Designed miniproteins, single chains, continued (2). Designs and how they scored, part 34

Each design is a single chain, and the fold is of that chain. pLDDT is the mean over its residues in the fold that is shown.

## One batch from the design tools (miniprotein)

Design m5165
Fold by ESMFold2-Fast:
Structure m5165 (fold): chain A 91 residues (1-91)
Amino acid sequence: MVLSPEELAARLANGRRLNEITNKHKDATFEDVVKAILAYAEANGDEELKENAEKALADKSNFDALYAAVIRMIEAAVEGDEAALEALENL
């Protein structure tokens, strides 16, 4: 897939913003990560993701179900999803 120069620049800017968020929250706990996922799920009306995040808060063994959600949020943030970026900034 060929990205336009504008799309590439936007992805790079989003990547820099994500790096700044990561550096700010390098000491984030498991609970902080789950809260970010909950905020993202609420912003998008994703009831299934919300339920999975609540289950992980109750039992850390459910983290594997959330790991895919964390990766999806990071990918969405890199692509410029403002809800994902806001959720990660509030981590």
Scores: mean pLDDT 65

Design m5166
Fold by ESMFold2-Fast:
Structure m5166 (fold): chain A 100 residues (1-100)
Amino acid sequence: SVLDEIEDILLGWYLRVLDEMEAPDPDLARVRAILAEARERLTALARKHPEDAPAMRRMLQSVADALVAEARRLGREDVAALVREYTEEMLRDLEAAQAA
């Protein structure tokens, strides 16, 4: 289902960013790439299934909030800032898809 695909995208995104934060030499370029991939995949799904955009927005916000909290706990304010920035952009993309 679309909801299962959203869960897979968001969980994959969460785990991949977490792995980068826990790496001995975390690469912010890799974090940006992971976030950009998640944005592209979620935006594509929202364009195909605008009726599911409200659920996507709620799930995205929940996962993003958890990831920001974990980044701050690990002292990775740089990662927390990137997650917040990309989440804001993704939420705007999903809102635009819902309005179309």
Scores: mean pLDDT 83

Design m5167
Fold by ESMFold2-Fast:
Structure m5167 (fold): chain A 131 residues (1-131)
Amino acid sequence: MYSVNVLILAGLVAALLLSHDPELRAKYNLYGDKAIELEKALEEKIEEIEKTLSEEEVKLAVAIAAVSVGKEGWAQRELGLKEFPEVPEELKEFLYKVASEALKKVGLGEMTPEEAVDYIVEKVKEYYKEK
């Protein structure tokens, strides 16, 4: 079983990776100040959570995020990750859904970037407690 902070980091990294996807940026109108503020809020929370984890746990969380959003190629090129964990399909679908919903809510003006970060953290904690 992964620690809750590993899964929180995976969710935040998944959202960060999806926030750079040109199709999702267009679909959810994530441009200008909203995109910059969301990236900053995600990066600040990622840095906070990383301080609670070992280097191996951080690498695991990033690998889970990359697999969940189809960015294994990015993780291999940019981070040198050679092995990816076998992530349950339900967990991949959950992380993609939470990350993409957070992006959509920010793009539509339904959430601030900070509220979207809190939404991801809360949803991951709920998922962890139900398993």
Scores: mean pLDDT 84

Design m5168
Fold by ESMFold2-Fast:
Structure m5168 (fold): chain A 79 residues (1-79)
Amino acid sequence: MEALDIELTPEQLQLAEEAQKLLDEMLEDPSLSDEEVEELREKALELVREIGKMLGNPELEAYLKKLVEATTEFVLKRR
């Protein structure tokens, strides 16, 4: 089956890196409150929406949203 052959522009790559940094912050900082984790989730989802809009790929946007939600759930459950 085809690998996702999506080449990001520098601007799209920057948004993806910013979203990844928010997810990494949730994973690496155990001192974050549930409210702070939710704020990081919302910021990451906003960046994912912008990436999806720029690429015109709603399936990729939906997939990335699921990854953000799964990461948030994992962080909250590990407490």
Scores: mean pLDDT 73

Design m5169
Fold by ESMFold2-Fast:
Structure m5169 (fold): chain A 68 residues (1-68)
Amino acid sequence: GVSEEVKKIVEEIKRIYEETKSEKVKELARKALKRTEEAIADESLPEYKKVMYALAELQEVLVQEKRE
């Protein structure tokens, strides 16, 4: 199954997507959610790589949110 760490990261990206008033942040969050979902669905990836990919996606969204 998906780890609790990945679930929390997805939840945080989703919150940013729902709460942001910036179209740039919203677009990045949408892409981040899609790429994170793709990584989660890839059964060939070990769990630690799924966590790393999800965390990288979250970091990009957070950096852009802070700039807005």
Scores: mean pLDDT 82

Design m5170
Fold by ESMFold2-Fast:
Structure m5170 (fold): chain A 67 residues (1-67)
Amino acid sequence: DDVVRRNQQSRSLDNQSQIYSNASSGARQGADKSTDPYTQRILLNGADNFQQRSNQNLLQSQQLRDN
């Protein structure tokens, strides 16, 4: 069933988006706790990458549900 498949994909994308969003938040929190500028930069770069993946998954999930 096409509707069931899209709903399953949408749910999977929502779950993955939440995981990436949580990872982004964790990385930013780690950066705030760090006193080393290099560690802060690495963690902030990681947070940005996770946030981009989260946003892409949310967009795809929304597109699947809009049909």
Scores: mean pLDDT 83

Design m5171
Fold by ESMFold2-Fast:
Structure m5171 (fold): chain A 68 residues (1-68)
Amino acid sequence: SELDRRIKELTDQTNAEITRLVDEASRELAAAAGDPERQKQIRDELFKRVDDIVTKRDEQIKKLKEEA
């Protein structure tokens, strides 16, 4: 269905963005080798950014379903 296609596109876009953030965080973690406090901050920031993206994506999907 058109709804399923749109949800898939949003999911694919979200997954691509999350992959990018994980790659960025991996580089930052490598640069922070030997600094456990900084590594924790990088992981905490990554978690918050991913959560925000997922929450926004889920809200968009909800709107699409409600408008169908």
Scores: mean pLDDT 87

Design m5172
Fold by ESMFold2-Fast:
Structure m5172 (fold): chain A 65 residues (1-65)
Amino acid sequence: SMVDRINFRINQAQTIIDNGGDINQAQNMIDNARNILKRATVDPSVRDQINQRIDDIQNRIANQQ
């Protein structure tokens, strides 16, 4: 359930960026995903994959400045 919540937030952030939407809203989705991940118990490989996806989206947000 926590992994599903994290992936939902990441997918929402990606959709916002892909559609040229509100970058602050995308940032809020990523911040929420990080907060859920901080408290989630997941396999290290799953955690690494999620962190890489978050970092990729964060980099895309930075490029929208």
Scores: mean pLDDT 86

Design m5173
Fold by ESMFold2-Fast:
Structure m5173 (fold): chain A 72 residues (1-72)
Amino acid sequence: SEARIIALIGLQEALAAEDPEDMARTLRATADAIRESDPELAAQLEAIAEVAEGGDLEKAKAQARRLLDSLR
């Protein structure tokens, strides 16, 4: 699906982020782009963004990698 491709690109971009704010911004923008077509996947991206906003970049990246692997 288009939503899946957009999520894959957004997750890869988020994983390249060097700070939690940048990662959260990328994940939220990605979630917004796919929300209408795949609200469940958008919610998963938002949950990871919330972890990044909490300041735990390592945990957010671990969750992003797991989601990325599940979409392949």
Scores: mean pLDDT 89

Design m5174
Fold by ESMFold2-Fast:
Structure m5174 (fold): chain A 77 residues (1-77)
Amino acid sequence: QQQQNQQTVQQVQQQVYQQALDSGLSDDEAQQLANISGQVTQRLLDRGVDPQQAQQAVLEASQVMIKHLLEEKEKKE
């Protein structure tokens, strides 16, 4: 369980980081989003959520957050 949970957290962090960079966020922003996504994933796993479901939910939430951050940048510019 713990080893599998650690792997899931790492995979989510890597995927979120790459998606953020591909979407045009800075390295710092991508790192912050990846760290938050890792924390959320760990919390879901601690609550007994299936690793695959936790990964999917966090990836979907991260896409929404990336969109929000990009829209926020447009409003400032």
Scores: mean pLDDT 80

Design m5175
Fold by ESMFold2-Fast:
Structure m5175 (fold): chain A 66 residues (1-66)
Amino acid sequence: EEFDRAARVIKWAIDEGHVEAAKVLGELMRKKAEEGKPLTPQDVEEALRKAGIPEDLAREIAERLA
């Protein structure tokens, strides 16, 4: 269910032109799935910020996953 929501958020980000944010989210989603760990909004916000995505956009994407 969390990964289904993340997939929808990725599609939203691509449609809105946030292609780099969508790529970072996709990579994080894959990493968490491989580790057998849940994808949390905090993990998403932190990964996006570390990748250089603007803080406001990183927070919005994380909130859409909550």
Scores: mean pLDDT 79

Design m5176
Fold by ESMFold2-Fast:
Structure m5176 (fold): chain A 101 residues (1-101)
Amino acid sequence: DAEKEINNELKLLQEVGQVVLEGLKKKLSPEEITRRILEVIEEFAEKNNYSNKYVAHLIDILIQELKTYIATNEKLTPEQKETLRAVVELLEGHREEVKEK
């Protein structure tokens, strides 16, 4: 069911985007933003019965999207860019842990 999978992936990306924007607005720590992102991913994984391999793939997509957002968004402050770079590093670490389990 490719259409359902695509729609679920887009919805996940939208919810993660909202978490990132709210976290930056509230000046949350990189650790807290990452925790909230991972909670959204875990909820989607549970509801859709995603495999650990597919969860790792979704984290890879999110890492690439965040890297692009940091590089291309001229409206981000230096502080916000530093926060998002730290979130990327934390997500990369968690991705490796998910792949090993």
Scores: mean pLDDT 83

Design m5177
Fold by ESMFold2-Fast:
Structure m5177 (fold): chain A 71 residues (1-71)
Amino acid sequence: GPEEMLAFLSQFSVGQIYTAVRTTPGVTLSPEAEALLRRMVAEGLPVEELLAYLAGHPEDLRLVTDALLAG
């Protein structure tokens, strides 16, 4: 479920998540999630900020989780 996906993602850095999303074929995030993730990588923000966003956006949470499971 969503809590298990968030727990799984919490073990990765924002940079690792960004790399997985960028390199996994067929993964297309919402424009809002894509913009947030680029800003977080550029500014060195902690993964907890991304997880807080994804908790409110179940489609993006699933896509990010699937990208990391594919790697």
Scores: mean pLDDT 84

Design m5178
Fold by ESMFold2-Fast:
Structure m5178 (fold): chain A 80 residues (1-80)
Amino acid sequence: MGGEEGARRAERAAEAAKGNAGFGARSGAEGAREAAERGNDGGAAADARGAEGVAREGTAEGANKASAEAGEAANEAAAA
């Protein structure tokens, strides 16, 4: 399903990011996974894609972006 696939993609991206640079991106990916588990397929998939992108860069800015995107997915899950 869309949300589950998105969450798995986020987990894969988080695993690819290593060291402290990937820590925030991994946290954001975990948030996207939780949103998917709540049944927010659309929002979780979008945030998982974002987390994947920022995890690839492994930067502090990327970590902040991943966190913000995970928050948006959670808000959409609550609204749905």
Scores: mean pLDDT 55

Design m5179
Fold by ESMFold2-Fast:
Structure m5179 (fold): chain A 99 residues (1-99)
Amino acid sequence: MELKKKLIEEAKKLLYSDKSIDEIAKELAEKFGVSFSTAKRVVRKVLAAYFLSLLESGVLSREEVEEIARTRWGIDRPTLERLLEEVRELMEKDELYKI
């Protein structure tokens, strides 16, 4: 439980850096002793949770989130839609810890 919580919190902090998803995932994998694939999944879902919160609050439109995801994070529209749906399901179940 604590390891997953720390991994998510560190991912949130690193999203404010100039680092790519792959660079963040590599740093998290090394720091927490998890696989690169696990770290990358966590980073993508944390980012999707952040985007979902901005969409629900009306701070950003769908088109603005899609543009940021593509240009800043290299996430295409189909990947973004899948991640947003996965995170929405986790939020509805209060299971964000399963990111």
Scores: mean pLDDT 78

Design m5180
Fold by ESMFold2-Fast:
Structure m5180 (fold): chain A 112 residues (1-112)
Amino acid sequence: NMAELHREAIELVEKAIEGKISAEDLLKKGKELEKKGDYESALYLYAAALVKELTEEILENLKKLSEGDEEKQNFLKVALTAATSPDADEEARKAFLEMLIDGLRGLLARNS
């Protein structure tokens, strides 16, 4: 059920905001959602992971899901900017994660 996968992704990003989940666990959960066919939620979890910890593995997974899609490539640029910005404090990173929750809620509403 796609709506259940979107709800799981929302809960995981909420845990990321609370500091209760690692970037590695977000990457692992993103891979699990991708394997279940929820590529959109997986993209958001990879973005959340990237902002918490910029690693080549997280970036490669986010790039792979963004290939051939201009909107997803633009999303990748926004996520990478949030992860690499020298002006990014904890509040800016939290705001980005809250934007991911809003995006996931939009996906849930469309598939409910």
Scores: mean pLDDT 84

Design m5181
Fold by ESMFold2-Fast:
Formats: structure tokens, sequence, C-alpha cells
Structure m5181 (fold): chain A 68 residues (1-68)
């Protein structure tokens, strides 16, 4: 769950802070770590599809602007 994941991230953040990592840097590292876990695994196909669609739409918008 989102709550369960949040508690895990907070616990790891607190451990990193206790080890001497600044709070903001700890959150940045953990953000990347957890993005590279379950979230990226699930979102990988969606992310690829959205990026491709975005690239296609950007190309179409660029062509439309050039035709202005």
Amino acid sequence: SREERGLRIRAERDEMIAAGVPAIEALEILGEKYIDEKTREVAREVGRTLRRIGDELDAELKAARAAR
C-alpha cells in the first residue's frame, strides 16, 4: 500500500540520517532507490509507451508550428 511504502521510506531515511546523511540528500537517494524498485517495474511499459506518444506528439506540434 502507499502508506506501507511511505513508512518504509521514512524508516530508511531515519537510518540514513543517523548514519550522517543530510535529510534532503537521504530523501533524494531513497526516491531514486524506490523508483528503481516496484514502481519502475510496474511503470516501465507505461513509461515507454507514454514517452513514445510524447515524442510523436512533440514532432506533430513542431510540424504544426513550422507551418504557422
Scores: mean pLDDT 69

Design m5182
Fold by ESMFold2-Fast:
Structure m5182 (fold): chain A 99 residues (1-99)
Amino acid sequence: IEEAVEKLAEEVGKFAGLSEEETEKIREEALETAKLVKEALLKAGSSEEEATELAIFVAGHTIAYLAAKVAKLSPEEAEKLFELAEKRARELVEEFRKS
């Protein structure tokens, strides 16, 4: 999940016009959130695949939310950012499934 979170943070951060430092902070927070979600799902009886896929989607949404907040985006701009994050998270999940 670390590679997926890094790619999501870089692409969403760039789209939102964030600095490298702002993007790194968002990446770190999203990765911690994703790890907690994955661990919780595994403890609840989810498969490794299911837990990893949902953790990637949660990371994408977390990144979009934090990026929109840091960049002080309008609701319309934030909507586009969430759409980008969800599309990219879906692509990364599909890459994981093919592996």
Scores: mean pLDDT 83

Design m5183
Fold by ESMFold2-Fast:
Structure m5183 (fold): chain A 62 residues (1-62)
Amino acid sequence: VQQGAQLAQAKNCIACHGSGAGQGSAKPLSAQQIQDTLATHGLQLSDAEAQALAAYMATFTK
């Protein structure tokens, strides 16, 4: 989850989606969902980075 937090900050995800603000989905995000989001933002991540980011973003649903 720490890796995901760092990635979200580095990719500026937090600026738009907010950290822990519940701006994400009510359901967990998978690595595939992260890949789709990256395609929208024109970004690329490895599978490991996508999984770390997905785990971090899943915390927003709580």
Scores: mean pLDDT 56

Design m5184
Fold by ESMFold2-Fast:
Structure m5184 (fold): chain A 100 residues (1-100)
Amino acid sequence: MLSVDEAIEKLQELLDEMEEVLLTASQEEQRKAVEEFKKRLEEIVSQLPEEYQSDAKSAVELMVKELERVIDEKASPLEVEMTMGVLRMLLSSLKKVMES
């Protein structure tokens, strides 16, 4: 079972990997990466204590939705960076809720 800190750290690492893919890869590769990213996020959430899984799952669903939007809309590099900033703030908020 993962601690809150370990789970958030792993989620931040996945966001950094996804940002690189969104800035460098083809649209087809980006879509495949989001599918694998979603699977890896769900695996991290499943390793959290049960009391935190609902909030973490909701955060993951919002992150995946925003990543899919960026890919479908062929967002500019600036829009990608802005979206990644928002997702990192979402993880920061999730950490604060779980540590409360």
Scores: mean pLDDT 82

Design m5185
Fold by ESMFold2-Fast:
Structure m5185 (fold): chain A 64 residues (1-64)
Amino acid sequence: MEDEKADRVVAVLNHLRQLTPEERAKLTVEDLAKLAGMSKEEFEEAFRKYLGMTPEELLARLVA
């Protein structure tokens, strides 16, 4: 898909994969939304639609 929102979500995920666990643990959903150039609500909708999970769930996994 050539959906710009999906591309921005993927770019954020690729950025997160390059960070240490300590750096990821400091990130909030609002920080991820800002990296994607979206509001928190837009980012959560795109994230759920594209990945089938919430950004909060992903961050919880990255903290653990």
Scores: mean pLDDT 76

Design m5186
Fold by ESMFold2-Fast:
Structure m5186 (fold): chain A 79 residues (1-79)
Amino acid sequence: MDEEKERELARLAEEQIRRAEEEARRLIEEGASRRELVLVGASATVAGILGAVNPLKREELLRRAQEVADRAERAAEEL
């Protein structure tokens, strides 16, 4: 099994979740279209699934991804 690839995927997933967190915050603060909020939520969800490859960070990354998705969805509902 390629442990290097698993570490790379986990790192990419964590970076993607961080970017989604920052983007969701910015879009909510500055105002955004429903489409933009939905796309950020979807991006976070995909990144969380990829992060689940690392069992040590699985719960943390999935929780963070879900929080981003929930926040984006809630903001989209308010539009």
Scores: mean pLDDT 77

Design m5187
Fold by ESMFold2-Fast:
Structure m5187 (fold): chain A 85 residues (1-85)
Amino acid sequence: LSEEFKKTIIDYLISLGVSKEDAEKIVNELKDLSETEIAAALRVLHFKLSPEYVADEFGISKEAVERAVEKIREVLKKYGAEDKF
């Protein structure tokens, strides 16, 4: 992940009420995902959109979106942040 993208996601999580420390830890656990996969998955989680719809919008596979959503949901649960989405 680029430093600019990491900062964007950290700032976004902080705006939702996640602490800076936890936001940084969350982003570090997502380093195996692409920026596009993270952006697509957050759009599914935040707006409750279907993975297929978001996959079409971002130009990636539905399977890639579903895997990213599951990974991010798992990490959010680990840090008690799922309720903020």
Scores: mean pLDDT 83

Design m5188
Fold by ESMFold2-Fast:
Structure m5188 (fold): chain A 84 residues (1-84)
Amino acid sequence: SAEEKKEEEEQLEELKKWLKEKYNISDEQIEEALKNAESGVPTKETIDILYKIALYAYEKLKIGSPEEEREKNKKKLLEELEKK
Protein backbone atom coordinates (compact mmCIF):
# COMPACT_ATOMS: atom_id res chain seq x y z
CA SER A 1 0.00 0.00 0.00
CA ALA A 2 2.61 2.57 1.08
CA GLU A 3 5.00 1.44 -1.69
CA GLU A 4 2.26 1.66 -4.36
CA LYS A 5 1.23 5.13 -3.12
CA LYS A 6 4.84 6.35 -3.33
CA GLU A 7 5.22 4.99 -6.89
CA GLU A 8 1.94 6.64 -7.97
CA GLU A 9 3.03 9.95 -6.40
CA GLU A 10 6.42 9.82 -8.17
CA GLN A 11 4.75 8.99 -11.51
CA LEU A 12 2.30 11.88 -11.09
CA GLU A 13 5.18 14.29 -10.31
CA GLU A 14 7.08 13.15 -13.43
CA LEU A 15 3.92 13.54 -15.54
CA LYS A 16 3.31 17.08 -14.23
CA LYS A 17 6.96 18.03 -14.81
CA TRP A 18 6.86 16.65 -18.39
CA LEU A 19 3.64 18.52 -19.20
CA LYS A 20 4.97 21.78 -17.73
CA GLU A 21 8.31 21.56 -19.56
CA LYS A 22 7.00 20.38 -22.96
CA TYR A 23 3.58 22.12 -23.19
CA ASN A 24 3.78 24.90 -20.57
CA ILE A 25 0.68 23.60 -18.75
CA SER A 26 0.23 24.64 -15.10
CA ASP A 27 -0.36 22.28 -12.16
CA GLU A 28 -3.81 23.86 -11.70
CA GLN A 29 -4.76 23.09 -15.31
CA ILE A 30 -3.63 19.46 -14.96
CA GLU A 31 -5.53 19.00 -11.68
CA GLU A 32 -8.69 20.61 -13.12
CA ALA A 33 -8.53 18.38 -16.22
CA LEU A 34 -8.15 15.21 -14.12
CA LYS A 35 -11.02 16.31 -11.84
CA ASN A 36 -13.26 17.03 -14.86
CA ALA A 37 -12.36 13.67 -16.42
CA GLU A 38 -13.28 11.86 -13.18
CA SER A 39 -16.62 13.73 -12.95
CA GLY A 40 -17.45 12.91 -16.60
CA VAL A 41 -17.90 16.58 -17.56
CA PRO A 42 -15.21 17.09 -20.22
CA THR A 43 -14.22 20.48 -21.59
CA LYS A 44 -12.14 21.10 -24.73
CA GLU A 45 -9.20 21.89 -22.41
CA THR A 46 -9.70 18.61 -20.51
CA ILE A 47 -9.66 16.62 -23.78
CA ASP A 48 -6.44 18.38 -24.88
CA ILE A 49 -4.70 17.68 -21.56
CA LEU A 50 -5.87 14.03 -21.57
CA TYR A 51 -4.37 13.69 -25.07
CA LYS A 52 -1.05 15.04 -23.75
CA ILE A 53 -1.19 12.59 -20.81
CA ALA A 54 -1.68 9.78 -23.38
CA LEU A 55 1.41 11.08 -25.21
CA TYR A 56 3.40 10.87 -21.95
CA ALA A 57 2.22 7.28 -21.40
CA TYR A 58 3.20 6.38 -24.96
CA GLU A 59 6.65 8.03 -24.85
CA LYS A 60 7.68 7.06 -21.29
CA LEU A 61 5.66 3.91 -20.49
CA LYS A 62 5.09 2.71 -24.10
CA ILE A 63 1.39 2.16 -23.38
CA GLY A 64 -0.96 2.54 -26.33
CA SER A 65 -0.60 5.26 -28.95
CA PRO A 66 -1.51 8.97 -28.74
CA GLU A 67 -3.75 8.72 -31.84
CA GLU A 68 -5.59 5.65 -30.54
CA GLU A 69 -6.16 7.19 -27.08
CA ARG A 70 -7.29 10.51 -28.59
CA GLU A 71 -9.88 8.79 -30.82
CA LYS A 72 -11.05 6.59 -27.92
CA ASN A 73 -11.45 9.58 -25.58
CA LYS A 74 -13.34 11.64 -28.19
CA LYS A 75 -15.75 8.76 -28.88
CA LYS A 76 -16.40 8.16 -25.18
CA LEU A 77 -17.01 11.88 -24.53
CA LEU A 78 -19.43 12.15 -27.46
CA GLU A 79 -21.37 9.10 -26.17
CA GLU A 80 -21.58 10.65 -22.67
CA LEU A 81 -22.85 13.94 -24.14
CA GLU A 82 -25.59 12.05 -26.04
CA LYS A 83 -26.68 10.42 -22.75
CA LYS A 84 -27.41 13.94 -21.45
Scores: mean pLDDT 68

Design m5189
Fold by ESMFold2-Fast:
Structure m5189 (fold): chain A 113 residues (1-113)
Amino acid sequence: DREKEIERRKKFLEELSKLLGEAVRSIKDEKKKEELIKLIDETNVKIIDIMEEKGIPPNTTFEELPKEVQIEILKVWLEMIDEMIELAKDEKEAVEKLKEAKKLIEEEIEYLK
């Protein structure tokens, strides 16, 4: 059921965005916060490049993407989260939220397989 899959993806993205936003906001070290924001921006550019390479219009939402492209993007987000966890280090609240985000992405990848 495509409509239920789209709704599931939207809820996944809402929860992921919430966790990432809470993680970034919880960081006390301004330089670490700037490095995390930069990593998010660089990851967004990488995703645009993936979509362009596959001939997908840039205004296509994640939930409307082909399954194989969704999995590829989710793996890119996993790499981003792992780097964010390393950068955050001693920022316990941020690391906790990032680990929750990582689990959410891993569960979504397993569901899509």
Scores: mean pLDDT 86

Design m5190
Fold by ESMFold2-Fast:
Structure m5190 (fold): chain A 87 residues (1-87)
Amino acid sequence: DELGEIEQAIAEKYKAELEEARAAGDVERLIETIRRMGEEIAAAVPEYREAILAGTEALVAKLRGDEEAYEAALARARAALEAAEAA
């Protein structure tokens, strides 16, 4: 799965920044780092852009404790992934 390999490689680049943000308890820095990571993955696999960005927003909503936004973003991510896989 090339998509999974690309996601893992990009996630490794952001691992230190994510760990630093978590250690500092800086939720806004953690969210910014997650969004930058999601944008880089989306740029690397543009056919999955909508799914990746919606998945990124689901993670952001979960970190903010916004359950409604999390469920909505997760539904969008799944729908976008199904559309990309069908193409």
Scores: mean pLDDT 81

Design m5191
Fold by ESMFold2-Fast:
Structure m5191 (fold): chain A 99 residues (1-99)
Amino acid sequence: MIRERKVEEPLKAILEEGNTEISIEKSKSGEPIRIARRELEDGSILIEYYAETEEAGKEALERAREEARRYAEEEGYDAEIYESKSGDLYKVRVLLRPA
């Protein structure tokens, strides 16, 4: 199952947590999208996307939806997608739980 939510308060970034893999990809406009991925002790996977423009933020959400769909359809995960904005920082969180 895939669930999406918009949250009024900014999501806490996982960038500073010790077991986080960080990558940077370019959007179609050439703007950076930072991706942080962490596997939790219960087998859940947490992925966060960070963008500094509305356009890159929309692309980050599309990427998050694609990844959530892949895990849900191919690997049987339950997926939750959270969107937040803090100033000019757009955050999308994907929480993947084994079903």
Scores: mean pLDDT 76

Design m5192
Fold by ESMFold2-Fast:
Structure m5192 (fold): chain A 91 residues (1-91)
Amino acid sequence: SKAKQIEEYLQKASEIENELTSKGELKKAFEEAAPYLEKVAKLLGIEVFKSKEKTAASYLLTIAVEAMLINRKLNRRGEVLSAEELLEITE
């Protein structure tokens, strides 16, 4: 299902980010996570903010903005949305 694919890609992106960010390699973390975040955005049907550089940061920002708007609409605060909740809200 799309939810399982999103969860898998988010898990891979999170693992890359945690490993490289803990080493202070923030730029490398974004660059290596970017393909997985791009796949998540595509599965959610989210249009990535137009940037001259399609980076993990632009995909993450797009997803984070959508999640923030969704959290506000649902009266949720400080909670990370699951892949299934993201799909239900964005489709």
Scores: mean pLDDT 62

Design m5193
Fold by ESMFold2-Fast:
Structure m5193 (fold): chain A 96 residues (1-96)
Amino acid sequence: MEEVKKAIEELKKAAEEAVGNLKRLAEVDPSKKDYYLGQAKLVEWAAERITKRAEELLKKGDVERALEVAKSGLHMFETVAKAAKKELDAAEKAKA
């Protein structure tokens, strides 16, 4: 149970970081602003839906499936956050 709660908390944090990095990319590359802001909205929508599903499974006592859903979401948003962060760091480095 605590592992699921921790995974949901980490999932929410990873999604917030991904959204933040995407919004920052929209500021540093205005030519792709609509793309990055669109991706940020999709991340927000997906995070809300995945969180709700994991919480519903946990309430039903399906701890294993709740953990699987939460960990899959966490991995997805961490991947997006890291990719956006690398692109952001590269853009800042190119301006120096």
Scores: mean pLDDT 85

Design m5194
Fold by ESMFold2-Fast:
Structure m5194 (fold): chain A 61 residues (1-61)
Amino acid sequence: SLEELLKSLQDNIDKLRKQVEENTARAARQAAADAGYQKYMDWLKKVSEEIKREEEEKKKA
């Protein structure tokens, strides 16, 4: 019947929505991990620059 076909279609749509939600959550977690790595790299660059500045200050003092 048309009603059974519509119910089957709705069930498939609900399953697809759940998969999209899970994929979105996984993508968000990966983006957070990538952001953490970028912060670490930025921190390393900043520390390297600070060390150079401190050495220059010690030479002037």
Scores: mean pLDDT 83

Design m5195
Fold by ESMFold2-Fast:
Formats: C-alpha cells, sequence, structure tokens
Structure m5195 (fold): chain A 100 residues (1-100)
C-alpha cells in the first residue's frame, strides 16, 4: 500500500494539475467544482485513515505546498477563485473536526 507521504504527493500533483488548467482559463467553473469535489473525497479518505499526530504533520506539509502553488498559479476568474476557496474551507473544517 502507498505510504501517507506518497498519497499526499499524489493529491498535491492532482491539485496542481487542476489549478494549472483553471489558471489558464481553459477549465469551465462547473468542471473545476467537480474535480475539486472528487479531490476532496480522496483527501477525506486519507485524513480519516490517519492518527491525530499524522493529520497535524500532513496538514502542515499540505498547507505549505498549497500556499506555494497558489502563489505560483493565481486564478484569474473570480468564480473559479470562489470555488477553490470553498474547497479549501471544506478541507480546513474536516481537519478541525478530526483534531477535536
Amino acid sequence: SPSAEEKLKALLEKFEKILKEAAINKMPVEELKKKLEELYKEFKQLVDSLSKEEIEEFMKKFSKEVHELLNKLPLKDPEAEKVLKEFLDKVAKHVEEQLS
């Protein structure tokens, strides 16, 4: 089975690919929303399989990598930015619930 680090890397690579396509305005907002919803399901399954300590380390690394990607690949469409923000808010809420 892939390690938690390998699964995190795969999720980040999928996120980067989605963000690249959205940043060049070649992805409809509805497609972006669907791809992020699928990515959120994968994220949730991974986080639900981790201990609280592993979740904290995972989120530290994930937040850093996401911040770097967003700085590198800013979205131009306000509707796409809104959908991305909603995805990141869902990720943050799920993590807060698991760490409680």
Scores: mean pLDDT 82

Design m5196
Fold by ESMFold2-Fast:
Structure m5196 (fold): chain A 76 residues (1-76)
Amino acid sequence: MATKEEIRALFARAKELAVQYLRSQGYSQETIDAAVAHLEQLLAEMLKRVEEGLLSADEVKAFLEAEIAELEAALA
C-alpha cells in the first residue's frame, strides 16, 4: 500500500528529472519555473483526490513510476 510520503518522494524524483529534461531541450528558466509550479499544483490535486477516495494511492504511485521511467529514458 502506497503512503503519502512515498508518493511525495516519487513526485520529487519526477520533478527533478522533468527539470533536467526541460533544460536539455533549451527551455528558459521562466518556463521551467512555471512547469514546476504546475506540477506542484497537480501533486496537491492528486493527493486531495486520494484523500477523498477518488484515486487509489497505488494508482498514483504506478503513474509516477511510469513517468520517472519515461523521463530517465529521455535523458539517457
Scores: mean pLDDT 81

Design m5197
Fold by ESMFold2-Fast:
Structure m5197 (fold): chain A 61 residues (1-61)
Amino acid sequence: SEADELLAQLEALAADPSATREEVLAVLRQIEDVARTLDPASRRAVYERATAIYAAFLARQ
């Protein structure tokens, strides 16, 4: 799905030491836009995964 592809992209950026916060935030905004089109349960799962990935990214800065 588009959400799964964006989550994979977010995970790749979060693991890349050269990735900027701006790049990570741009993908997060795309994930939020896609998540708004999903049912509540799928939206929750996407947000939980995106939040965990972003928190891990921030923790390493």
Scores: mean pLDDT 84

Design m5198
Fold by ESMFold2-Fast:
Structure m5198 (fold): chain A 90 residues (1-90)
Amino acid sequence: SETVELAKEAVRERAIEAGLDEQQIEELVKTLDLYVKIIEDEAKKEEVIDYMMKVYKLSREEAEKLLKEGNERLRKSIEELAREEREKKK
């Protein structure tokens, strides 16, 4: 996704400004990639729901709501980062 790639560029720029080294920057970018794959992978979503139900004793509806809200917040953050990166490249 172009939006995800732009968000990764924005994260890399911010990490450089924060004084992180190249290895730390690449680990942050890989972590973001992993989170995006989890929110896009329906099978992984089901595993997370089952885990939340067992460990936190949530109902399925409560677990689904929390996961949806968390994923929506992450998607908005990715879109904001991508938007900022696009504006800088103009």
Scores: mean pLDDT 71

